Designed miniproteins, single chains. Designs and how they scored, part 108

Each design is a single chain, and the fold is of that chain. pLDDT is the mean over its residues in the fold that is shown.

## One batch from the design tools (miniprotein)

Design m3763
Fold by ESMFold2-Fast:
Structure m3763 (fold): chain A 89 residues (1-89)
Amino acid sequence: MEEVEKELEELAEEMGLSEEEKELLLRFQKALENKKLDFSEEERRKVAEILVRMQRKLAEANKGTAPPEAEEKNVERLVEQMRKAQEKL
């Protein structure tokens, strides 16, 4: 999965993610590959916020369709999905 890690690092640099945000994304990637999520509530929130920011950036490049209010709702949905996945395997 070295190729995925490299792509994630390139995307993180392009988006101007902090070192802490990049580490959280790498941990999230490894957790998905291991099919076990063991994240704190705060870590889940931060990962969801990063993913929503990435999604918005991609949408702006392609379609420009993401209003700011929808971004917070998407973060909440991702956090809830991660929580349920962690609780139910």
Scores: mean pLDDT 66

Design m3764
Fold by ESMFold2-Fast:
Structure m3764 (fold): chain A 60 residues (1-60)
Amino acid sequence: PREERQRLIQRAASELQDTLDRESFDQALLRISDVYQESLREGASVEELRKRLDEVVRES
């Protein structure tokens, strides 16, 4: 459900907030938002969303 996806997003954002400085965090939030919107549009699974978010966290 959407709630589960939203929790994954929130988790990724929280991890980045604790790790990154302000500037990097802002950029990461844009990436997270983009990944989330794409996953919803494509009908990607929760597991696929998790992997994409993990990639954003790793890239940061």
Scores: mean pLDDT 77

Design m3765
Fold by ESMFold2-Fast:
Structure m3765 (fold): chain A 81 residues (1-81)
Amino acid sequence: MVSEEELEELLEELERALLGAIFRAARDHQLSDEQVAALMAQAGRRHRELAERMRTLSLEEARELVRETVADFEAWVREAA
């Protein structure tokens, strides 16, 4: 299982990646405030849900889950824009 310190670092990495995807999409596609707010809400939900899931994983599994979640979110943001 990941340590609390490792979990905190991974969640911060996840948050930065999700926010980065939203801000890039907002810049490149001129997203409305409503669209940005919707993406921010989804990012917050994913961050919360993953915090609980990662507690039972190894560090390697948690890193892979973060990577896959970021990739899925980036794809979803591109489709939603």
Scores: mean pLDDT 81

Design m3766
Fold by ESMFold2-Fast:
Structure m3766 (fold): chain A 94 residues (1-94)
Amino acid sequence: MLSKEEVEKILKENEELFNTLPEEVRYVLENVNAPVEEIAKKLDIPLETAEELQREAQEFLEALKAGDEKEAREELLEMELLLGLERIRKAVLG
């Protein structure tokens, strides 16, 4: 589990990559230690989806810290997939 200081350091060290990411992904990464209810409310997504995004964001940051580019890419793709599925769900259900 990453501390607030470790999260801030990882994001600063990867600032160029971070600035290329979608706004929703950047929000989850910046707020990885926030209450899951806050993430769910801010992104207007189900609590279960917010829990999964928070976990993937944690694993992404840990992979970046470890220099594991393959794992970092996999976690990023999983976050983008979850957000994409939520956009489809909202479009179908309202």
Scores: mean pLDDT 84

Design m3767
Fold by ESMFold2-Fast:
Structure m3767 (fold): chain A 80 residues (1-80)
Amino acid sequence: MKLSAEELVKKLKEIIEEYLKTGDEEKAIKKMVELFKKATEEDVTKALNEIKEELLKENNEKGLKLLQKAANKYDDEKDK
């Protein structure tokens, strides 16, 4: 099933919240990459832009760094 940008944002927020409580960066990155693979590249871009702006407003530096690492890992793993 294809995830929408809205569903991605909600699930990414949940993963970031869990990471802030547990500190398990590897687990969080893996979950985020799996979600990105279930959406179109356009929907991933929209979700990343939306959550990045929200994290910036909340001054969530750890969440921003996690999001960037997950995006880089996804880019590395995609065939194109």
Scores: mean pLDDT 80

Design m3768
Fold by ESMFold2-Fast:
Structure m3768 (fold): chain A 82 residues (1-82)
Amino acid sequence: MAEEALKYAKELIEKAREGLLAGIADTSFAALPEEKQEALIDEIVLSIAAMLASLAKLYGSEEEAKALEELLEELRREVAAR
């Protein structure tokens, strides 16, 4: 079901973003300007979303694939607007 796939994807992305934000403070990436840290997190989030959309195309329904592609485009627009 597309709704469940979207829920899973959104939860995974949110957890990844939170983990990356927390993790940066304890790594050499903490020395990067905030703008570069944000760009790194955004790139990883987009990569996760693209992977999930691709998996849905191969193993999910057409409805799930469309929903995850729409999520990917939404995230790309958010990143481009920063």
Scores: mean pLDDT 76

Design m3769
Fold by ESMFold2-Fast:
Structure m3769 (fold): chain A 68 residues (1-68)
Amino acid sequence: SNLDKAVEAAIKLREAIINGDKEKALEALKELLSHIPESSRKEALEGAVETALELGREDIAEEIRKLL
């Protein structure tokens, strides 16, 4: 289901952020956004920025902000 794929993408996103892998983080974020409704896009992007900042990845947070 789209929900299962969104959860999988969110896990991949978090792992990529922890590892400092900007390219994989953006790829996982794109996958996440493709499996959620448009109305949830802003909340998902804001949550991804907050997660990156909490994990000390300001560079990844800045790249995600460009998508807002």
Scores: mean pLDDT 87

Design m3770
Fold by ESMFold2-Fast:
Structure m3770 (fold): chain A 62 residues (1-62)
Amino acid sequence: SPVEIAAEALLRAQEILGPDAPLPTFDVEDPKATVDAVLRQAEAAGASPEDIERLRELREKA
């Protein structure tokens, strides 16, 4: 489910960026946009190539 994939992407971003990092708002009407926002924030924060690849895989499934 795209909604479940977006939720997984937010959880992954929290693991990458830390629990206090500001995350994008979860939009249940546009789960793919939520994953895109998560990916952009992780890239901007300097996440590892491996973590970025995991988020890209989630985006492709959404």
Scores: mean pLDDT 77

Design m3771
Fold by ESMFold2-Fast:
Structure m3771 (fold): chain A 120 residues (1-120)
Amino acid sequence: SSLSELIKELEEIRKEIEEIRKKLDEYIKDGKLTQELASELTEKVISLAEKAIDSLESVKSKSKDEGLKSLLGTAIQTLRESIARLKALKAAGDFEGLLKEVGELVYKLKILIDALRRIE
């Protein structure tokens, strides 16, 4: 189903963002995180979140289920807000804020995946 494919794609995206979160955490602890490296890792997270939004919008546009459309719409808005916060934190050079926001994004994706699995 389109939901099964969406869930699989979101799980892959969540795992990739978690690996970036782990790298950010390790670089911060080692005192090795530079503004350039933080920007590179943050841009990768933003790209993955945008890919998730595209997949959510695709499934939403094809669905006739109002409950699913509402859930997907809320998820899209939440991801767009996370992208905006990541961009602001990156511009501010707030490394601890970036780590926290990336971690919150991983958690939000997990909640979304669990919600989608319950609808199937």
Scores: mean pLDDT 91

Design m3772
Fold by ESMFold2-Fast:
Order: structure tokens, then sequence, then C-alpha cells
Structure m3772 (fold): chain A 58 residues (1-58)
């Protein structure tokens, strides 16, 4: 749900210090895992890693 996704994004931003873009990708991966959609989970996890690499370069 959208409400659950927003709570997960807030948690990652506040507790882990992640950016909004990074937190969004990880929240999508987490929601996919809860729905047992492991292919989508993997896709968003890879996306989160690529976002983190770009953020570290800037």
Amino acid sequence: SEELKEKIRKYFREKWGLTEEQADALAEAFLAALNKDYEKMSEYTVKAVEIRKKEKEK
C-alpha cells in the first residue's frame, strides 16, 4: 500500500540517513519482498545500488 511504502521510506531516510531517491528504491524492494515478488525485489535492489553509486560520485 502507498501508506506502508511512505512509512518505510521515512524509516530509511531518518534511521539510515538515505536520500529520498535511495529510500524510495529500497522501499519498493521491501514491498516486493513482502509480496513474494523476488524478481521485482531484485530489480529494485539493483536500482538502489546504482543510485547509491551515483550519489557517492557527486
Scores: mean pLDDT 77

Design m3773
Fold by ESMFold2-Fast:
Structure m3773 (fold): chain A 86 residues (1-86)
Amino acid sequence: MAEVEALVEELERLMREAIKETGESLEADILEGLFRMAVAVAKLAGIELPLEVLREGLEKAKEYLKKKDAVGVLKAALEAVMRGLR
């Protein structure tokens, strides 16, 4: 549980860092909203997100952050949570 929460928080930090570095966009705002909604759904439904899927998402997000691709970071984070919900 605590490790899942830590990985989700790290994904949130990477998303915020990407937005700060590249600036805000409508697509980034939508993706961030979808990410928060997916995380909220997991918590409300009592779904424990798989650590491996979250770690894969985190590594992809870090790669996109190095490229200054905020949309890529946000999509990687959202995909990790969405895959974890199944």
Scores: mean pLDDT 78

Design m3774
Fold by ESMFold2-Fast:
Structure m3774 (fold): chain A 68 residues (1-68)
Amino acid sequence: STQARLLALTVESVREMIAAGASSEQIAAFLEEHGRLAEEFGADPSITLEELEARMREVRDRTIAEAR
């Protein structure tokens, strides 16, 4: 299901952030942004699952880079 796929991406992203040394504050900010993106996806049928996943990966990669 779409929910299971998004949950798997979220769990994997958090795991990678922890491995990169991200703070609890950075992880909380990522989860908040993830929730916001998922809410936008639910409200706008023109947003594709592929676009949502791409946006989530970008936030993850940005957080990992900042954690350095």
Scores: mean pLDDT 80

Design m3775
Fold by ESMFold2-Fast:
Structure m3775 (fold): chain A 80 residues (1-80)
Amino acid sequence: MSKEELDIEVKLALAAMYHALGKRALKQGRYDEAIELFEKAKKIAEEVLNDPNASPEVKQTARDLLKESEKLIKEAEEKK
């Protein structure tokens, strides 16, 4: 594993972690916290999508995470 490959994997894992924490916050009615966590997940997923070293499979995972995060941000905003 190269440093670049490790960096992409770490970023994707971090984005997934923020997304999972955001879903927890959303379920607990912590809408502002959920939005902040989903925005962090979205930003990192966008960085992975724009990385030329990311594989098509990694980019697909990042796209799915980005779309879900955008959907859940809107849901949290509507429930505030």
Scores: mean pLDDT 84

Design m3776
Fold by ESMFold2-Fast:
Structure m3776 (fold): chain A 65 residues (1-65)
Amino acid sequence: ALGLTPEQREEVQKAAIKAAKEAMDKGLTLEEASRVGADAYIEKLQELGASPEEVERLRARLAAQ
């Protein structure tokens, strides 16, 4: 529950997918590309005004994988 509009949610997803795809095109592994995509997802959420607490919870969750 991030409170994003459908348009903002699509923008975040596109940024993450684009970053992961570009990483794979550069020869990174699936695991490395997934990390790049996750970082891009978080960065875009911050740009759209996600709270620091919400971002920290997402980073902790991703790091636990």
Scores: mean pLDDT 76

Design m3777
Fold by ESMFold2-Fast:
Structure m3777 (fold): chain A 100 residues (1-100)
Amino acid sequence: MEEAEKVIREALEKLEEILLEEFPNDEEVKKMLEKMRKGVEEMFKKKVSLEDLIVYFGIMGQEIIDFARNKKKASEEVIEKLREVRDESLKRLREILEKS
């Protein structure tokens, strides 16, 4: 579980860096990222299963991509970077699950 938490924290940091680089000082972006961080911390505190954590991360990652595309009108380059972080992190989480 600690390895999975590390993967998710690293993914959130990468998503935050991409979004804040593209949309510096954007309060909606900051609020979205804060909401996602709080949601993830709640899941960790509740000690949810790794399977539930993977599902939650997948949904959260899609919400971030949809927000960037539809609300912020991010470039396709930025959307691709966000998708790569999500997909790589989901792959790493599934590999952890298979070894558990």
Scores: mean pLDDT 84

Design m3778
Fold by ESMFold2-Fast:
Structure m3778 (fold): chain A 70 residues (1-70)
Amino acid sequence: MDKEEQELLEEMRQLQQQYQQAIQNGDWDTAEEIMYRMMELLMYMLRYGSPEAVDEATKLVLQMLDLDQA
């Protein structure tokens, strides 16, 4: 997995944490913006990423969605 892919995955991990905080604070506008950024990064990974990066990015998005279901 390339350094660029690792840096993008770290950005996605930070966005997941920020999404959790936005939801807990009732900041729905911020949560929506984070969701769009996460989807943008997932689409980038699906287009240019290795299978390992795609798997990890998908897991991060699913973890974010599981928190929305709670």
Scores: mean pLDDT 79

Design m3779
Fold by ESMFold2-Fast:
Structure m3779 (fold): chain A 71 residues (1-71)
Amino acid sequence: HKELLLKLADELEKMGYKQVATLVRSMADVASAKQAATVLRTLAEQLRREGADEKVVELLEKAAEELEALA
């Protein structure tokens, strides 16, 4: 799951979400797949409420689904 989180962080940074990318990178070495999935779902909900780009929200939700499949 570390590789998935690092690739997700790189994509988020390219879209201008540097703070979110930093958080996702920090999880790559510390969080279990289940913990990472929960955090990503929470971030997706928060960003949607803040009016973030729908593509960013979808990317976080898809990554959470992939991490749940690995757990």
Scores: mean pLDDT 80

Design m3780
Fold by ESMFold2-Fast:
Structure m3780 (fold): chain A 70 residues (1-70)
Amino acid sequence: LPEEVLKKAKELLEEGKKKGDLESKLATAQAQGMVLEALGEQDPERRDELIALGKQIAADAEKAYKEALA
């Protein structure tokens, strides 16, 4: 998978952390999708990093949005 895909995923994850709106939630979901796509046949090092990032961002986003909804 092209390195450009990884850069795009990181940018979306960064936007998810900066903005706590619906757009950030969508960006986080898209980033997670890109991460999973990029992990198809990537090196173990990259795969581990992207999985960890996606998991943390998803968990943090879920907590933030739940509190915002309350």
Scores: mean pLDDT 62

Design m3781
Fold by ESMFold2-Fast:
Structure m3781 (fold): chain A 84 residues (1-84)
Amino acid sequence: LPSLEEVFELIKELLKRYLKGEISEEEGAEELRRKMRSMGLSDDEVRRLVGLFLTAVELSKTLSEEEVYENLERELREMFELLA
């Protein structure tokens, strides 16, 4: 399994690219799916991580970038704690 830090940085990078208008929500989700599958994650784990990215995108419409990152980090910590 990739580390929490590695996954957080990847999703954060994709979210920053989305916020700059460099990629669509669909392009970001697809890139995340490809990266996570290449790291040996199960379909269920990939689906959950893509869900976190899509939630971050939705929250970015109403929350500050800082608040979105705080929510993403909390959700990832909870996910990784359940996998321990």
Scores: mean pLDDT 82

Design m3782
Fold by ESMFold2-Fast:
Structure m3782 (fold): chain A 130 residues (1-130)
Amino acid sequence: SAKEEEAKKKALDELKRIRPGLEQAIEENREAATAAAEAFVATVLAGASREEVTAALNALLDALGLQRVPVSRLTPRFVEALRLVLERIPVDPLLVYFAYTAVYILDQALPEASPEELAELALEILKEFG
């Protein structure tokens, strides 16, 4: 739909905007960023609580020099969509943070979409970077 195409474009434009700074942050802290990304993915795929998922995400954000987020950022729909994406991508700190960012933007832009629909749209966007 037109709304889905606009949401995908918004997410893709944001990923392209943040990419150079994010690649630099990862390179400066590669071991910590990789370990945090692995822990975050494992926590999401294990179906951990929203509090545990938020703590693991904030550890990744710390490793990337980014601002922490509150538990309220991670709705149940958002976490389920993110889980579906993380099952299907390599565990790489750039792609993991891109998955988080893309799903977040799509979740905000498409309030009526299912977790499966959000995941499919995010995976289409991430193909440009894999």
Scores: mean pLDDT 91

Design m3783
Fold by ESMFold2-Fast:
Structure m3783 (fold): chain A 85 residues (1-85)
Amino acid sequence: TDKLMEVLDKIVEMYKELLEKKEKNPGQRGFQIGNLDRLLEGARIAAENGEDPSLLEQTLNMLIKQLGNLDPELAKEAEKLLKEA
């Protein structure tokens, strides 16, 4: 569980960095970053409450898929991090 939370934090950071580089509209960028922050906070709360770890894995897979739509190479790195967790 703790390793999956570390992987989620790293993937969210990678995604935020990608949005800063590729999304030039500040309103859209802020909205997408805000969605990532809410997702990360929700996952932390779920982990703290002892909710099913499969929910965290589903969240990770969803983020990797979304990341892959913007940067397939970065998505590959994120998938590797998840496999090593």
Scores: mean pLDDT 77

Design m3784
Fold by ESMFold2-Fast:
Structure m3784 (fold): chain A 65 residues (1-65)
Amino acid sequence: MEELIERFSKLATRLVIEKGTNIFSAEEIREAAEEAGFSEEQIKILVEKGEGKTASELMKLVREL
C-alpha cells in the first residue's frame, strides 16, 4: 500500500506542475491511479470522492483506502 501511495503522490505532483492547478478531473485521477497500480474498486472510490478535490484532499483519500 505505502509503495502505491508514494507512486500516486509522484504522479499527482507531476500533474500539478504540468497543468498549473492542484484540482484533478475524474480522468486524471483514474489515469494516475491505474499507473500507480490501484485496483479497479479503489480507482472507482478515488474518482467518485476525489473529483474536483485539491491534491491534498485527494492524497488523504488515497491514504484512507
Scores: mean pLDDT 78

Design m3785
Fold by ESMFold2-Fast:
Structure m3785 (fold): chain A 120 residues (1-120)
Amino acid sequence: SEDKLIELLKEIQKEKLKFEEKVNEIYQQYVEGKLTPEEFKKKVLELVKEFTKKILELAKKYNLSEEAIKEINKIAEKTLEEIEKVAKENLNNPRKFMKEVSEIINKFLEEVKKIVEESI
């Protein structure tokens, strides 16, 4: 039903906000000198992996089709690869890295939203 899809989109938005809060906490630790650039990169990649896994779990919980779930999984894998590439290119520019991570995650969520909206 449309109401269930709206609820799924709201849950995805909540997970996005939690992801952004955790990324900001790690960024502050980096700025305070508590993390090396490599440690910062690894922690952000771990958070992205956890976030994409949570989105897949939500898709399954809300009974999206196996085809939709496979498509979301492919987009999640591509998202991780893009962030790993950006991490290598921007190791010495954490602000640019953070901006590009945000843009890649927003693109991931726009594609997930389209799949959800096309599911019914």
Scores: mean pLDDT 86

Design m3786
Fold by ESMFold2-Fast:
Structure m3786 (fold): chain A 95 residues (1-95)
Amino acid sequence: MQVKVTLRGLTEEQARLAAEILNSTEGVSARLLPDHTVEATVEMTLEQAKKAAETLANTEGISARLNEDGSIEITVEPDELNARTAALIIAGYAK
């Protein structure tokens, strides 16, 4: 299924880095919004979406929730490592 993922709290450079990592992953399409929010569509199962949200929520500097509509909303404390880590976790659950 297609899961919508939204990353917030990033600087322009961090958002660009996250979007590049996500767009380099098969089954992931990401766009950078003018407010430095990264919006991605990820091919994954509901179980993968739940695991991704749990992994993100248990990661220091990252807050994540799975919404009732199946979308994942992520807030990252502004740091390049946190931005990279969030993007790589999402990419790791993509098919």
Scores: mean pLDDT 82

Design m3787
Fold by ESMFold2-Fast:
Formats: sequence, structure tokens, C-alpha cells
Structure m3787 (fold): chain A 89 residues (1-89)
Amino acid sequence: MKIDSTDPDELQEKLIEALTEVPGVGPETARKIVYQGELSAELGKKVREVAKKHFTPEALLLMADYFESQGKSLRLATLLRGVARELKA
């Protein structure tokens, strides 16, 4: 089932967990993506796949709002909003 939590901290940890399971990411890279906003085009494709597979559009939008409010990971926030839009179309 897809993740649909209303807690942004829980969603952030679930995103790190899901990214850590992706071949070639690992836990340190997953944390850098989420906490530091380090996002290459290759990593962006992996994040997009994880977001589509594991999260509801509502959870993705809440997580994007949270990242924007923290002034962190703005590129990640934009990517998550894009995935949420596609899932709602």
C-alpha cells in the first residue's frame, strides 16, 4: 500500500528508507538527498520512481510544502510536486 501519513517527519524518514533500498543509493546518499537537497539528474530519476511507487499524491504535496517551509531541498520539493501532479492526472 502507498504511504499516506500526515506527519512530515514520518514522510521524510519513509522517503529515506525507500531511497536506501534503491540499488546504487545507500543510506548516506538517501539522507543527503532529503536533508541537504543533493540531487543529480540520475538521482532525480530514482527519487521520481520511489515517489510514484510508495507515496500518495497528498503525502508528496505535504512533504514538498514541508521542505519549502524549512528552506531545504527546493529541487526535491519541485520534483515531488511534479510526481503528485502526474498521479492526480
Scores: mean pLDDT 80

Design m3788
Fold by ESMFold2-Fast:
Structure m3788 (fold): chain A 87 residues (1-87)
Amino acid sequence: KVLEILEKVEKLIKEAAEKGIISEKTAKELINLIKEAKKAIKEGDYKKAKEILERIKKAIEDELKKNPDSELLKEALKLVEEAIKLL
């Protein structure tokens, strides 16, 4: 269930911000993209959802370059990749 996976990603992003791994601004931007992806999935626009998820993936990869040992960001990345594969 892709929506359940995205809920887990949202939680991991919030935890990363709370721990100071990513900025609150970056977390807010990522959470907004996750909400847009969820909306696209609910509307049946899987092409749009996949495009948004690819943007989320790139943003998490960019943050992971700054924090390469972050298990929260690694887990979030794996879940986003799984969500893309399921669409």
Scores: mean pLDDT 88

Design m3789
Fold by ESMFold2-Fast:
Structure m3789 (fold): chain A 93 residues (1-93)
Amino acid sequence: SLEEMKERLRKTLLALGVSQEAVDHLLELIGDKNYITLEELEAFLKVEFGLSEEQARVDAKGIINVLDLNQDGKISLRELIPFLEALLKRGLT
């Protein structure tokens, strides 16, 4: 369910040290959909990890390439969560 996916994302981010405030912002960007857009992912990476616009774009594209989602820039929450976990654990800036 959507609510289950949002809880999975929240738990993943919190476990990796992201604040509840930052998690809330990301969940607001996602809203009632079960995916995130490329632009929303770029915005999240810039704000939460302090990446430059170019770095965030490169990383967001890399995530899409790994997930094999070459479409409207949509990434399912089920595919986004593991990748965000890896990026957060690496402590990008």
Scores: mean pLDDT 72

Design m3790
Fold by ESMFold2-Fast:
Order: structure tokens, then C-alpha cells, then sequence
Structure m3790 (fold): chain A 100 residues (1-100)
């Protein structure tokens, strides 16, 4: 079980690293927060992880157009990052389970 979760986490980290390569500093910070939170407490609700990833993508597009990211509290960013990571983990587990 842990090995399967570790594999999913590794893929998520690789996806986040790909997103970081050509992003603004603000978008990179959001992705780094997501990785940090994932390592801190992966037992939180997975459904919330996807929501944060969507928010990160929207912020990336805004930053790419030269717009500044809206001011979010550190707690709000942290909570959304955890949500996005855990939701992505759950989705990846479902995909793996279908192959098994």
C-alpha cells in the first residue's frame, strides 16, 4: 500500500516539476507549496488537491499574461494546495486500480 502511494506521489511531483520549468516565480512558489504540503500530511482529503491544481493553472495563465496573482492568505493557499495534492492522489489511485 505505501509503495503504491509513493509511486503516485512521485508522478505528481514529476508533473509539478514539469509545470515549474516555464512558469513565473509566483506560480513556482504555489507548486513548491503543494509539494511541501503533500510531504507534510498526505492523509488529508484527496478531493481538495485537484481544486488547488486548477487554481494553480489559472494563476499560471494570469501570470503568463503579465498579471499579478491575487493576494491569498498563507492559510488559504496551504489548504488549497493540500486539497489539490490529495485529490490528484485519489484520482491516480483510481486509474491504477482500474489497471489492476
Amino acid sequence: MEEKIEEILRRLVEELEELKKNQTPEAKELLEEAERILKEDPELAEERVQRFLEDVRKQYEAAKEGKRLPVLSEEELRERALDAILAALKRLEEEKKEKE
Scores: mean pLDDT 52

Design m3791
Fold by ESMFold2-Fast:
Structure m3791 (fold): chain A 68 residues (1-68)
Amino acid sequence: SDLKKRMEETSSKSSSSLMESRMSSLGKDSSSLVGKKVGSVASSSASDYLKSYEDGLKLGLELTEKER
């Protein structure tokens, strides 16, 4: 219970803090390229999620138009 609470508290406290901790663990110098890739992947994930939502909405509209 205590462990789970601390884990969730750390997670909800700041996602930025988690990212910073992760990058620090990788090392700044040798991880400069890796860091950029991770940042890019995170951005792509957000974009992909949004596109998935938009595609669903578009499908709904197309189904409505097809009915007519």
Scores: mean pLDDT 57

Design m3792
Fold by ESMFold2-Fast:
Structure m3792 (fold): chain A 86 residues (1-86)
Amino acid sequence: SMSLEERNRLIGLALRAIGLILDGDVKGAIEAAEEMVRLVESIPNPEESDRNLVRRVLEKVLEAAKKQGDEEAIKRAEELLKRLEE
């Protein structure tokens, strides 16, 4: 399971990613979401709730990328979703 420090970092990254989406900074949002994926990948036996948080953030990033028509951002978000799922 995730430590309190790791959990606090994950929540902070989620808030950052959502804020960046609202600012229209899809590249920054992808960067924050990638840090979330890396954090979950570093945890032995991550909880489903933690994976679900990262998935929801990535889905919002992907939606924002599609609205902007940023093909590279779409591809990056889809690759991160794939990494999260196995």
Scores: mean pLDDT 87

Design m3793
Fold by ESMFold2-Fast:
Structure m3793 (fold): chain A 68 residues (1-68)
Amino acid sequence: GPAMQARLDQLLEEAEREATRHVVLGDYEGAIRALERALKEIEALDPSATEAIARLRRGIEHLRSLLA
């Protein structure tokens, strides 16, 4: 419902802000951990949130590619 969607959007925005702060500091491992924590929380809260889950997974994959 709308309340659940708002909470998912908030968790996603907070995780992306935290990850961005870590990236600016050159802390890619911290950025990955922030996104992985949000992914775990969102999957536990609503496993049907396929859009948010896919977005977080893409962010994690992108950051990992920068470390390789």
Scores: mean pLDDT 88

Design m3794
Fold by ESMFold2-Fast:
Structure m3794 (fold): chain A 71 residues (1-71)
Amino acid sequence: SMSALTERTLREIQRIVSEAVTRAPDEDHDALLEALAPLMQRAVEHARRGDEEGVQEALEELRRKAEEFLS
């Protein structure tokens, strides 16, 4: 089973990505997901290692990247 930190991290990633996808035009969805994928992976890797600070930093970067794409 996944750790509680990993589960919380995956839920937060889903929330951020779903919001960004909803706001983006359909034609931009693939580019948006490709831009966000490395940051999603980074957050999950930190969560798997129990690194709560690394998770927070990666999620903040994920939010920032999503907002930059939507600007």
Scores: mean pLDDT 86

Design m3795
Fold by ESMFold2-Fast:
Structure m3795 (fold): chain A 59 residues (1-59)
Amino acid sequence: STLDKIRELVGGKERVTREEAIHALQVVGKASEELARALVSFVGEELTLEEVAKLVGMI
């Protein structure tokens, strides 16, 4: 699943920084850096893996 791929990428963390979320959106979601930064720009300093998976689903 998308969530499992994100969890593997971040080494089993349950919460990630914006920069880690941007990286996950580029690797798992195949987003450009510009799109990934736009998607995370309106969220807090940290995101849950479910929030990152939801953003991947928007791509």
Scores: mean pLDDT 81

Design m3796
Fold by ESMFold2-Fast:
Structure m3796 (fold): chain A 100 residues (1-100)
Amino acid sequence: SMEEVKEIVEETIKKLKEILKKTKNPELKALLEETIEELEEAIKNKASAHEVIDLLQEQISRFTELRRKHSDDPETVKQAEEAKKVLTEARNKLLDLILS
């Protein structure tokens, strides 16, 4: 269970780092970097699946707001939506672990 949480979070960090490499918008870069740092800290602190789900929900909301703010920038919108998808998939995997 704790090892499975770590694996999901590590895969999520890897996917967010790939989005970060392609990102030019400075606010989106900052949010991606902050999200990666918070997820790395969650691994270090052996955060529970519930704690990681709460973190992912907060970050999904932040990417949603950033996407709305930059709605006139198609590249930034696309990258923010990709980040939201990565975080949502991670949340769903963690929810499956709790419900099993």
Scores: mean pLDDT 90

Design m3797
Fold by ESMFold2-Fast:
Structure m3797 (fold): chain A 70 residues (1-70)
Amino acid sequence: DEERKEAEEALARAKELVKEYIAKGSPEEGAKFEKVLAEAEKLFADEKTLMTGAGLAEALAKAAEAALAK
């Protein structure tokens, strides 16, 4: 329960950062981030792959945050 909640919060943060990056006007990089988000969401469908999905979402959030900081 707690683990899933933290994973979902990580995914939500990644989604917000990706939307901000797309709004900033980088559609090519935004499309790449959207693809990774879709893969993470697929992993959230199974509890056995939840942690892999959470890790992917966290990595994506860090990458998007770094890109926004440029």
Scores: mean pLDDT 77

